# Designed miniproteins, single chains, continued (3), part 57

Each design is a single chain, and the fold is of that chain. pLDDT is the mean over its residues in the fold that is shown.

## One batch from the design tools (miniprotein)

Design m10091
Fold by ESMFold2-Fast:
Structure m10091 (fold): chain A 109 residues (1-109)
Amino acid sequence: NKEELRRQILEAVRKTLEAKGYSPEQIQAALEQMERFLEGLSEEELEYLLRAINQPTVEGIAEVAYELYKNGASMATVVGIASRAAAIAGYDSETQIEAVALALDLINK
């Protein structure tokens, strides 16, 4: 259900930020921002976000985002899922952009 998926995603965010050395106050602020984003997602979109976060490679993140696109998700949702999943998985900003580019490449060909 949506509540369980949201909880698992927020826990992944917490663990990544703790591993990066952010303070409890910074982590709480990030979790509140993420919770607002997740409130706008469907149960299917939450499932795909969690699946993308748990992928062992950036290519895997892009493939999961592409599967959501094939199921009727908008381009904006696919881009958002790819970039946020890469960020939550601990990848840097450059790799987050690469995840988006790979997902768009799959959509285009």
Scores: mean pLDDT 87

Design m10092
Fold by ESMFold2-Fast:
Structure m10092 (fold): chain A 57 residues (1-57)
Amino acid sequence: MTAEEYLAKAEEAFAAGDYETAGKYAEMASVLALSEGNEELKARAEALGREAASKLP
């Protein structure tokens, strides 16, 4: 999977209320975006991951 595909899965999980899965996919998207040199996608993935984490206990 690409960073963009992982970000899409993270967004889908977040919309479904699965914040734990959303956080995991967002982390994967961030790591892959860094390896691809895509700073915009990395920032988006990190933001979504932080938002998902804020919804967890």
Scores: mean pLDDT 83

Design m10093
Fold by ESMFold2-Fast:
Structure m10093 (fold): chain A 58 residues (1-58)
Amino acid sequence: EDAEYIREKLLEAGASEEEAEEIARRFLTEHPDVAFEEAVKAIAKASGLSLEEAREYL
């Protein structure tokens, strides 16, 4: 829902600017639940967290 918030969290976790922008845009164009799962996966991958930890991070 809040694309800027998701973008900032992805950048903090170590995702690239391009990846963070793409996922944030999905919150505006796709169903928010789907975009949220993509953000969780990207944070986990960038930061080395588990999927559970990445969900808590958001």
Scores: mean pLDDT 75

Design m10094
Fold by ESMFold2-Fast:
Parts: structure tokens; C-alpha cells; sequence
Structure m10094 (fold): chain A 73 residues (1-73)
């Protein structure tokens, strides 16, 4: 179940990131522009947590997945 949850969250992060990238490109913003919405930072942090979760033991993976889900809420 944790692996399925991780893949579902990874898919959500990819979809949100693609939408944010498309919106930023349309607005002429760069990836490090301070005018990017707060959601862009949350999505980036969630992606990092999911990357760490892939190599983590079960207990740490559960914690990282919860943190990622909270960022995406």
C-alpha cells in the first residue's frame, strides 16, 4: 500500500508541477522567480519528500508520505 500511495502522490506532484510550469511559462516567469505562487514551493518540497521516501525504511516512508500529502492539501 505504501508503494501505491507513493506512486499516486508522485503522479499528483507531476501533474501539479506540469500545470505550474505551463502557467509560469505563459506568464514569462523563471523557475526561481519570487512571484511564483506558494503552491510551487509546496509542490517542490513534496517532490523532494517523495524522492527521499523511495529509499526510506517503512516507518520513515510513512512519515515522509504524510508530510508530502499535507503540503499538497
Amino acid sequence: ELERELEELAAEVRERQAALDAAAEAAGLTADDPRLPEEALDVGRAAELLRRARGAPEEERRRLLREARELLA
Scores: mean pLDDT 74

Design m10095
Fold by ESMFold2-Fast:
Structure m10095 (fold): chain A 88 residues (1-88)
Amino acid sequence: ISEEEKKKLIEEAVEKLEKAIEALKKGDYDTAIKYADEAVKLLKEAGASKETILQVEVEVGLAKMSIGLDMPDLAIKALERALEIAKK
């Protein structure tokens, strides 16, 4: 894909992570998980580095685990770290 297409996909992934964080803050866990998974898919389609993808996947996995443990504050922190990684 083109450089411009890659940039657009990364921007869409960042927007999805921001939406996931907002959904999580509202207690909409299903929507948060959906947006986080969509963000990972977009980063892979953009051809982001293996390191970036792995780091984001780890944070998304931690967020899902934290939601399952009824620890939404930890899930929010994990998605905020994923967002910071995706923006680099």
Scores: mean pLDDT 86

Design m10097
Fold by ESMFold2-Fast:
Order: structure tokens, then sequence, then C-alpha cells
Structure m10097 (fold): chain A 57 residues (1-57)
């Protein structure tokens, strides 16, 4: 699933996120829009974290 794949990718980068944040990220991935601005809009995601997620994809 997108959520499971995202969780594994984040773990390989040393990133841990709450379940609610992971769910929001998975929804954005399924939507086909994983922009930096979209990630920064998710509560609990900092600009630095959003950049790491985008680059890790």
Amino acid sequence: SPEAALREALKSMGIELPEDVLRQLAAAMERGDLSLETLEAIPGVSKELAEKIVKGK
C-alpha cells in the first residue's frame, strides 16, 4: 500500500512520523501530488522534513 511504502522509505531515511501524518502523506501520494507546499501544509511536517521526503522520493 502507499502508506506502507512511505513508512518504509521514511524509516530508511531515519524519519518517524505519527500515524495521522503518514495517512495524510499517503493520501497526497495517491492524489499524485507530492509537492513541497502540500507536505508543509500537513500538521507536524517541517520544511526540512518535507524537503527530505520529496528528495527521498
Scores: mean pLDDT 70

Design m10098
Fold by ESMFold2-Fast:
Structure m10098 (fold): chain A 57 residues (1-57)
Amino acid sequence: NRAELLMYFREALEDPRLDEEQRARLRELLGQGVAAKNLAELEALRSEVDAILATLP
């Protein structure tokens, strides 16, 4: 679901463990998610978000 994925991206952006570079990258990914035209693009972006979150302590 597009709306649920975009909400997930916004919730990820609120994670206090993110540094400035990680937060900037997540903002870019959220912007790409808003512009995404299909679920496959959103799922690819989600994988990038998940990879960033996996590096957090």
Scores: mean pLDDT 81

Design m10099
Fold by ESMFold2-Fast:
Structure m10099 (fold): chain A 69 residues (1-69)
Amino acid sequence: SEEEEIIKELKELLKKMVEEQEKKLGKDASEALKEIEKIAKETVEALKGKEKEALELIKRAFEEKKTLP
């Protein structure tokens, strides 16, 4: 199914982003990144039918959080 493929791609993207960010910010960022991942999954489910827009929102959220205090 299309939704399943998009979710799979998003999960893989999120894993890579979390791993890369965790290397840069270290352990303190780990919980924040997990929270972002949870929000991302909820957003994808809420935006069924707009999977492309959901992907962009997730990318944007990670960009914003990379400047965490």
Scores: mean pLDDT 63

Design m10100
Fold by ESMFold2-Fast:
Structure m10100 (fold): chain A 60 residues (1-60)
Amino acid sequence: SKKLLEEVLEIREKILEEENQYNELIQKGAPQEEIDKKKKEIEELRKEGEKLQEELDKAE
């Protein structure tokens, strides 16, 4: 499905942006609580992306 492909690409782009922000937080010595929060946000996005990928793979 074209819509599922677009959703997968969008979430992958968002994950990349969040990972870049995570690296910036580490480089600037941000509080551990802020770093941990960003890590959890990335993990949630990855789980969402995995579910979308599974739906795409099932849609033959």
Scores: mean pLDDT 83

Design m10101
Fold by ESMFold2-Fast:
Structure m10101 (fold): chain A 93 residues (1-93)
Amino acid sequence: AAQAAREAVENELGRDLRSYKEEALNAPTKEEVKKYFEKARQAADEHIARLGEALAALSPEETQALVDRHRTGYEGAIERYEKEALKKVEEKK
């Protein structure tokens, strides 16, 4: 049950991040790139909050560790993708 809840959140966020990344890489301006990644960060925060709530009844310490790990991972991925998309915009002139 807990594993299925984690996989569901990861799958949904993974799909959102892939969609935002693809749109951002094809965005013609830096402003549009930033808008897509602002939406990605909002989606990540929402899904991480939902994950924390779903797991809170099982183990508070374990739940917090998992939430922190997922948050760090997604924040890092979003940062890397944003930098790549911004570089691509500069290459397009």
Scores: mean pLDDT 73

Design m10102
Fold by ESMFold2-Fast:
Structure m10102 (fold): chain A 57 residues (1-57)
Amino acid sequence: GAEERLLEAARAGGLSEEAARRGLTDPEAMQRVLAGAVARGGISAEEAEALARELGF
């Protein structure tokens, strides 16, 4: 589901699973995790927006 995709995007961006899980409960933490993953090439900005929407952010 969307949570597994977030964890994969975080890993691809070199972020910790702990940081990704914090994003699930905090919209600002979610933005930081997704922005970090995009900046490091783990996920595109368009995919990050779609994933945030799917997770309700």
Scores: mean pLDDT 79

Design m10103
Fold by ESMFold2-Fast:
Structure m10103 (fold): chain A 64 residues (1-64)
Amino acid sequence: LRERIEERLRRLAEELDVPEEERERLIEESVDLGVGLVERGLLDEELAIRVAEMIFEEDVRGLR
């Protein structure tokens, strides 16, 4: 799961031209959230990946 989310977010970060300095931090935060939601039994893997993507995109839009 962690690797699937990380791979998807890395491609998304490249597509969105996320600053390299912020990239690793934002990816790790979203990966940790998604994995945590599955570990707590709150979401299945597919929903966790989707939620991680949505939060990552929102965080990226918040950068200025």
Scores: mean pLDDT 77

Design m10104
Fold by ESMFold2-Fast:
Structure m10104 (fold): chain A 73 residues (1-73)
Amino acid sequence: MKKEEEEKKKKMAELLSEAARRIGEAATEEEARKIVEEATEEMSEDPELAEKMKEEGEGTLEQRRQVRAILAA
């Protein structure tokens, strides 16, 4: 049975949760994007999980960008 697969999915969920929170709290857009890239790279051993991480991270990054753009302009 694939216990390693379950551990990878759990790790992805934890990284995703942390990344989303850090993205929202990031002082700059570059910091936020770096968080997405770091989280995605941590999952690079599993291409499918890495793709999921990138998708969720990009969504959170865009949400942060839109909110900040509205507040700034």
Scores: mean pLDDT 73

Design m10106
Fold by ESMFold2-Fast:
Structure m10106 (fold): chain A 50 residues (1-50)
Amino acid sequence: HHMEEEKKKLIEEAKKNLPKSIQDFLDRMNKLAEEGKKRLEEIEKKEKAS
């Protein structure tokens, strides 16, 4: 999705203005979100194959 590029830019700009502790927290949350996204993509592939 082309909107993902704009979203990444906004996140990077916001991180520059946040305290280090908040940036670390967001990095951990992003890791969890990426893992969840990969699992959802696998489920979607199975559903489409059905």
Scores: mean pLDDT 74

Design m10107
Fold by ESMFold2-Fast:
Structure m10107 (fold): chain A 97 residues (1-97)
Amino acid sequence: KEEKIEELVKEAVEALTKALKTGDAEYVKEAAKKILELLELGAELEAEILMSMLAMMRWLFKDDPELKKVIDEAIGIVEDYRRGRISKEEALERLEA
């Protein structure tokens, strides 16, 4: 439903904003989980925009190797799920690691 898509977008943007302010990798993982839920609902455009925000954060945090690694892994996991290479369950397990 459109209302659920709007709520997931708000939650993902909030998580990305917290990641930008704190440098905390947990917020990157939370944003990636929300993007996975958006993809499951067929909200491809919203997911693509949020993925672009993650890619931008990778450039902003280029001098933070730990955070950059988590961002790179999160992007890779979401892309693998989007291309049908892994299940949602596998994607969530990889994000928790």
Scores: mean pLDDT 84

Design m10108
Fold by ESMFold2-Fast:
Structure m10108 (fold): chain A 80 residues (1-80)
Amino acid sequence: SELEKLLEEAREAVEKNDVEALQKAIERIKAVMPQASRDELLKAQREAVELGSEAKDPEVTRLLNELYAAIQAQLRQQAA
């Protein structure tokens, strides 16, 4: 899925400590999230947590926290 491809881009950005690439990946993830299934969003949420545990750069950690919050908000919207 498009979401899975964007999560792979986010993972690569975290591995490279590429803050700009991570920010762009997150913006694109936010754009496609409304069309994602619940299962895709739950998988994305788990991936964001795992990436956050590996991050040492505070800016990368901040962006991953923003991603996690956005996924959580989308899951709440779909549950309503």
Scores: mean pLDDT 84

Design m10109
Fold by ESMFold2-Fast:
Structure m10109 (fold): chain A 76 residues (1-76)
Amino acid sequence: SSEAESYRIGGELEEQRGHLETAAELYEKAGKIYESEGDYEGAAESYRKAGEVYEKLGKFEKAKEFYERADKLLEK
């Protein structure tokens, strides 16, 4: 999806700028769109990126939730 890709790229740009909370939100939006389209690989990658950003923010429980969500999608 062009929309999901735009949110993922937006997340990467905001992460490079140090806007970590905004980056995580954009990665989460990308993941939700990929998931709704049945693109489980794209969704898992986006959720993992959100998890990595939450880990950088010290929000380890939230990072774990996104990693677990990504892993579950790849079991389908």
Scores: mean pLDDT 87

Design m10110
Fold by ESMFold2-Fast:
Structure m10110 (fold): chain A 58 residues (1-58)
Amino acid sequence: MPPLSEEERERLFEYFLRKALEAGLPEPVARQLAEREVELFEQDPERARKILEELDKE
């Protein structure tokens, strides 16, 4: 499976960043959590792409 593109990583990062901020976390903590989530999903690109496809529909 090909690795995530930069555009796919950016969109995934924005999604997790938004979720963390909505949960009331400070921006630096939210950013760190979003970066960690992106790193985990880079190891499972198929699952990451399913999330991005659902976001495209919303």
Scores: mean pLDDT 79

Design m10111
Fold by ESMFold2-Fast:
Structure m10111 (fold): chain A 74 residues (1-74)
Amino acid sequence: LLEEARRLAAEARRLGELGEQGDAEALREAARLQAEAVKLAAEAEAEKTGDKEYAAKVHELAERQLAEAEAAAA
């Protein structure tokens, strides 16, 4: 989970750089991958600590941030 989260975060950063060069689609995909990376990292932390409430909270925040980014792009 944590290693997968790190891989997704790295891909999101790469796409974000492409988006800064004018690829709006890459920026949107970067936001989606970043949200998934954050969720997986929270799940890995919850697995280690047993704090499922923490993971649920982070999932909610990530979904909200992604929804706001999608709304701003519309």
Scores: mean pLDDT 75

Design m10112
Fold by ESMFold2-Fast:
Structure m10112 (fold): chain A 59 residues (1-59)
Amino acid sequence: GKANAERAAKLAGVSPAAGLRAVERAAQLMDSSPEEAARKALENGPEAAAGLVRAALPA
């Protein structure tokens, strides 16, 4: 859900809206829901969650 995406966005140092878009993109690539993608990343630690958001953001 939105809460997991917002938490990942905060860890990556980006806005909640940017983080949500990044998690949605990552979820599409992983064939999962945005909530599941963000939740799995958070379970692997804050660096993993931040990395998911940063990797999915355009440069």
Scores: mean pLDDT 73

Design m10113
Fold by ESMFold2-Fast:
Structure m10113 (fold): chain A 68 residues (1-68)
Amino acid sequence: MKKLLLVVGDDEKEAKELAEKLMKEYGFDDYIIALGLSPEEAKELAEKLEKETGKEVRIGFTESVLLA
């Protein structure tokens, strides 16, 4: 299954560093960075991306480094 990583944070550099780390550790096919989103907005964007792309979308937050 193709996997897409959505990285959410308030700082572009931290988001890019997290994206590179998670891409290496979990083998995501691609990533998208979104800045300034709330957790609720991030979930809505992830659901939209899953519907539009047919890929599994996982969310990484720079504040917690946990996948959702």
Scores: mean pLDDT 76

Design m10114
Fold by ESMFold2-Fast:
Structure m10114 (fold): chain A 65 residues (1-65)
Amino acid sequence: PSEEEIDFDVEIALLEMRATIAKLAGDYEEAAKWYRQMAELAEQAGRTDLADIYRKKAEEYEKKA
């Protein structure tokens, strides 16, 4: 993997951890925020399938917030 791919994977992993912590705390507004950021990052990286997955997760948690 290239350096840019490693940076992307690390950033996504950190955002996934933040989203998971928010979900466990019942903070659905915060969870939706992190999933939205993951979707934007994935879209910028050209990973449209991942962007779609994260966007759907953000929508799910926005409904609960």
Scores: mean pLDDT 81

Design m10115
Fold by ESMFold2-Fast:
Structure m10115 (fold): chain A 61 residues (1-61)
Amino acid sequence: MINWKEVEASFYIMAATIAKKQKDYKSAAEYYRKAAEALKETNPEEAEELRKLAEEYEKLA
């Protein structure tokens, strides 16, 4: 059974990583937040970690 929400989160995490490499911390924070939303029901612990990452990058934006 393919968990499409995990696939969606993977795309957002990749986008966040690209934004981070470009020093676009605002976009990185937004993508980590979207990844957290995708995982909040299936992987709540991972979603919380991604939400904290979004907060860290928001501070740098």
Scores: mean pLDDT 81

Design m10116
Fold by ESMFold2-Fast:
Order: sequence, then C-alpha cells, then structure tokens
Structure m10116 (fold): chain A 60 residues (1-60)
Amino acid sequence: MGLLAEVIEDYEAKTEEEISLKKGDVVEILEVVDDYHVRVRNLKTGKEGLVPKRVLRPVE
C-alpha cells in the first residue's frame, strides 16, 4: 500500500477529475500532481481522483 492520509475536512468534487471526500475517510496517495493537488484512492469507496492537498493529513 502507498502513503496513507486522513481526510481532515469534507470536500465536494468540482470537476470530473476530482472525487468527493468525507472528514475521517482514509485515502491512499497515488501521485502528487502539483503543489496543490494529489491523486488518491478513497479506501472506503474505492473511487480514484484528484483532491486538494489541504484536506489531507498524512497518517504517521
């Protein structure tokens, strides 16, 4: 499994490339796309897509 992160705030997808997240979800970070966005897989839903880095906290 790749790097895990916890969702720290709810996020609603704004584009077809993004996914919606709920606070407390755990995601796997698949790719760092740019300074503001990462591609993740939501382990609860199985959905993959872009999300803002600001809504994630790495699991230590």
Scores: mean pLDDT 82

Design m10117
Fold by ESMFold2-Fast:
Structure m10117 (fold): chain A 99 residues (1-99)
Amino acid sequence: SLDELLKKAKELLEKAAELIAAGDVEAALAHLEEALELLDKALKRIDELSEEQKEELKELVEKAIELARRALEAATHVEQLFRAVALIIRAIGLLYELE
């Protein structure tokens, strides 16, 4: 369901924040990548979303941008930098599609 998809994305973003704070950038990036995939799936079903769910989706996308930026700043390897930048670009793209 859409509620389960948004709930899972939120849980992944919360875990990513904890992992960034712990210095586990690799695990944080993996959680952010999974969260963005779920958020993209929700966006593709935007016509099925309530106004409350659309606002939640927007807030989760904005949180993903914030966390991807933090992962970029915490990155210790070039591969992590590229992954974080790619996540920022993807999340900004989702935000613009939400208008």
Scores: mean pLDDT 89

Design m10118
Fold by ESMFold2-Fast:
Structure m10118 (fold): chain A 62 residues (1-62)
Amino acid sequence: MDPEELEREVKEALALMYVAIGRLLAEKGDYDEAIELVKKALEIDPENEIAKEELERIEKEK
């Protein structure tokens, strides 16, 4: 397997885990912590559309 492809897949998986936890925190009303975790996802994978969309959604709900 191409090392670049593996690295990309790992970054995408990590970013999605942060987004998932952020979403759960937002549902609990912990918006500031949720935003921090989604921003961590974007630090790992800046092009992640799911993370970008989730950040916008949480900021609107806050």
Scores: mean pLDDT 80

Design m10119
Fold by ESMFold2-Fast:
Structure m10119 (fold): chain A 72 residues (1-72)
Amino acid sequence: STEEALELIEKAGVYAATGRYDAAIEYLKKALELIENEEAKKLIEKAIEHLRQGDSESALKELKKAVEVLKK
């Protein structure tokens, strides 16, 4: 569900902000399984890529955009 995906994205954001990038990526992968919106999926995939590069600031920016898309 969208609500469950939003909870997973919130948890991922906390892990990303605290430097736990592997945990953040795992929560985002779980969120991707629950999301049908293609724009939101693309934004989450960009966030995962930024986390793999160690760029939590860019990742959090993309996650914020994904949340805004999902809350429409």
Scores: mean pLDDT 87

Design m10120
Fold by ESMFold2-Fast:
Structure m10120 (fold): chain A 59 residues (1-59)
Amino acid sequence: AEEVVKRLEELVRAGRYEEATRLGALALGVPEDIARLLSTRSREERLANIRGALALLRA
């Protein structure tokens, strides 16, 4: 949804990558426990997951 994309962009701009990773995963239907685990991964993995979520949500 447009609101989720906007929120993700705001979180990324603020450097809040853990929250952005979790929100992106949850928006794609990933279970909360897995979304939480993804938010604790490396910076590179978090950024990759955020980019993937943005691409899917913008499509």
Scores: mean pLDDT 79

Design m10121
Fold by ESMFold2-Fast:
Structure m10121 (fold): chain A 55 residues (1-55)
Amino acid sequence: DEEERRRHAERLREETLERVRRILEEDPNASPEEIARRLGISPEVARRLIERIRA
């Protein structure tokens, strides 16, 4: 079901945002590249998530 897969993707995105937020709380000076490596995502995605948290 398309809706179920969409909801699953949204949940994964929210979980990833929470993990990025947690890392930034523990280490505010963490680079997007370091966060990407820790979470197994691309640096580009990490930069976008950081921008979302800061906005």
Scores: mean pLDDT 76

Design m10122
Fold by ESMFold2-Fast:
Structure m10122 (fold): chain A 65 residues (1-65)
Amino acid sequence: SSAQLEAIREQLEALLREAERGDSPLHKATATRAQAGLENLEFLSVEQAQTLLDLIRADLARAQA
């Protein structure tokens, strides 16, 4: 639904901001993926958007380790 995609957008925007706070190559790569996801969010199903969100969250966790 539109409301579910809006919630995912807010979470992706938060992850993008967090990734942009780091300066490592993995932070930069994660920020690039999050930005691309936000730009294409309207073309994704809720399931695809959730999978992308989970992937970016995992990538950011690896960058912070």
Scores: mean pLDDT 85

Design m10123
Fold by ESMFold2-Fast:
Structure m10123 (fold): chain A 61 residues (1-61)
Amino acid sequence: AIKAAQDAILALLSAASGPIALAELAQALLAAGFDADTVASAIKSLQAQGKITISATTISL
């Protein structure tokens, strides 16, 4: 579910206490059982909500 992926993304970013690589975030979520499309949709939704910032290769709160 997109909401569960959003919650997982926010938890990972909070635990990291700073920007992390997009590839690292994606691998962690895939390992947690999310599919790539759900992860991509969750990232776009969080960015649209202003809850995350995406640079060329990194993602942060």
Scores: mean pLDDT 80

Design m10124
Fold by ESMFold2-Fast:
Structure m10124 (fold): chain A 73 residues (1-73)
Amino acid sequence: SREEELRRRLAELQKRISQLILEGAISSEEGQEMYQLMDQAWQAIEQGDLERAQELLDELEKRVKEVEERARA
């Protein structure tokens, strides 16, 4: 289902964020922002607002990619 796909996507992003933290690639400010987006996305999924959840996960993924690209430079 769409809900299951969004939950899987959230879990995958959480794993990527954890890896970036372990590598020291995330600032404290970026980490707090990413955790807030994760919490908001989880709440949106729980409330059945799948459109909002998708928007939040898209924003989170964009921020994760930016940090990953910076860490490789």
Scores: mean pLDDT 86

Design m10125
Fold by ESMFold2-Fast:
Structure m10125 (fold): chain A 87 residues (1-87)
Amino acid sequence: MAEEARRLLEEFERLVRELEELLAANPDAPEVLREALERAREELELAREQLERAIREGDEELLEELLEGLRQAVEDLRRLLEALRAS
């Protein structure tokens, strides 16, 4: 489970970088997309802290909640990037 969480966290970090690069290439991007990037970065930082805490404390419930949260965050960001690339 911790290994799966680390893998999802790496995927989330990669998607955040892709969004950052896409926005850097489009200076006319709407403010809402820049706000989405800021939120994603904050979520990434919080997820790192929660993963470290869950592993340190052996909190299986927190780890499982984190896994579901990371899956959702990855899916949401992936859909956003798909929509932006299709436009």
Scores: mean pLDDT 82

Design m10126
Fold by ESMFold2-Fast:
Structure m10126 (fold): chain A 70 residues (1-70)
Amino acid sequence: LEEAIEHAERAGVLAHLEKDYEVMDLILKALKALREGNVEEAKKYLEQALEKSTNPRVREHLERALKALE
């Protein structure tokens, strides 16, 4: 869980720097779900963020967050 949160936070910071606010918003929703223990909801938001993201570094951290929830 902590590892997934760390990777999602890194993805969020990178999305913010790239001004990809849609991806950032999805990551923030995923982080809220993770902190509430709603893993299934968090996975849906992370998957949506990954689908919408074109930045390779953001995508890598999103993939690592999803893998940490496996």
Scores: mean pLDDT 84

Design m10127
Fold by ESMFold2-Fast:
Structure m10127 (fold): chain A 80 residues (1-80)
Amino acid sequence: PSKEDILRSIGLVLRAIGLELEMERILKEGGPIEEAEKLLEEIKKILEEVKKLGIESLEKQVEKILKRAEEILEELKKKK
């Protein structure tokens, strides 16, 4: 990977972290679920971009973020 690919991957990880934190805020507030679903889809897109850049350690970080984000959405769905 180029230096540019590494920097871009780092930026994508930071963006995914920010989206996860926003999902935690939505969970604490009890909704709206539609906003959390949109943020989860954005994290999925970030994972696809990071996979293309080929930095395995950063890809694994986004995979962990996505798993936590999915858990947040499932908790939110139970808060009816």
Scores: mean pLDDT 84

Design m10128
Fold by ESMFold2-Fast:
Formats: sequence, structure tokens, C-alpha cells
Structure m10128 (fold): chain A 105 residues (1-105)
Amino acid sequence: EGLKKALEHAEKALEHAMEALRALEEGDAEKAIEHLEKAIEHLEKAIEASEDEEIKNSLEGSKELLEEAKKAIEEGDYKKALTLLIAALLSIIGTIEDIRLKLKE
């Protein structure tokens, strides 16, 4: 299964989403967008690597939240962007734990 590869990409997406949140809190919209784009790219790779429909669906939901957060930043709605970023972070964390449970230790 591609789940180990999906996990690696989901973890990279989480790292970039966290950096986007930090940049947004610091008022650096350009840096926040750059990190969101990298997080989205990693979620796309995680989706491609996963053959598990439940994991794919969760990753697609996380990607949608990051895309909406990016759009909110572009529109100058930083409060909405923060809310969406926090939701995306929680969603990605949950999906990472689900992938870990499906992998053999």
C-alpha cells in the first residue's frame, strides 16, 4: 500500500500548514501563502499515494480547508483564514493518526 508514502507527505503538509499559521500570526501574508501552497502540494501527493478511500476522503477535506484558507488570505480576511487553518491542522493531525493505525508497527 502507499500508506507509508501518504504518511510522509501528510507530515510534510502539517509542517507547512503550521508554518503558514505562524506567518499569518506575524502578519506575513506572502509567506503564509507560500507555505499553504506547499502544504496543498504535499496533500495532493498524499492523496495520490493512498489507495484507501477513507484516507483519501480525509486528505481531500484537509486540502479543501487549506485552499479556502489561502483564498481568505488573498481576500484580506485573516480572521477567517486563521479559523480555516486551525481546522485544517486538526484535520491533518487526525488523518495522520488514522494512517498510523493502518500501518504495521
Scores: mean pLDDT 88

Design m10129
Fold by ESMFold2-Fast:
Structure m10129 (fold): chain A 65 residues (1-65)
Amino acid sequence: DKISFYEELIKLVEEGKYDEAERKLLERMSPGDAAGFRDALAISDRKATLKLVAESFKQALEKLK
């Protein structure tokens, strides 16, 4: 369920569980997409990037309602 996944990821980021949030996000990606995302995290603020992903998912949930 896409909605349940978005809610879980948002909760993990809000709880400061960045390692679990990253793992859950990578599990839903293809190997190529996962590699690209890890590269993006390596060259950016990892916490800020994951917070932006959570914010994007909040916006997506509003559209799915």
Scores: mean pLDDT 78

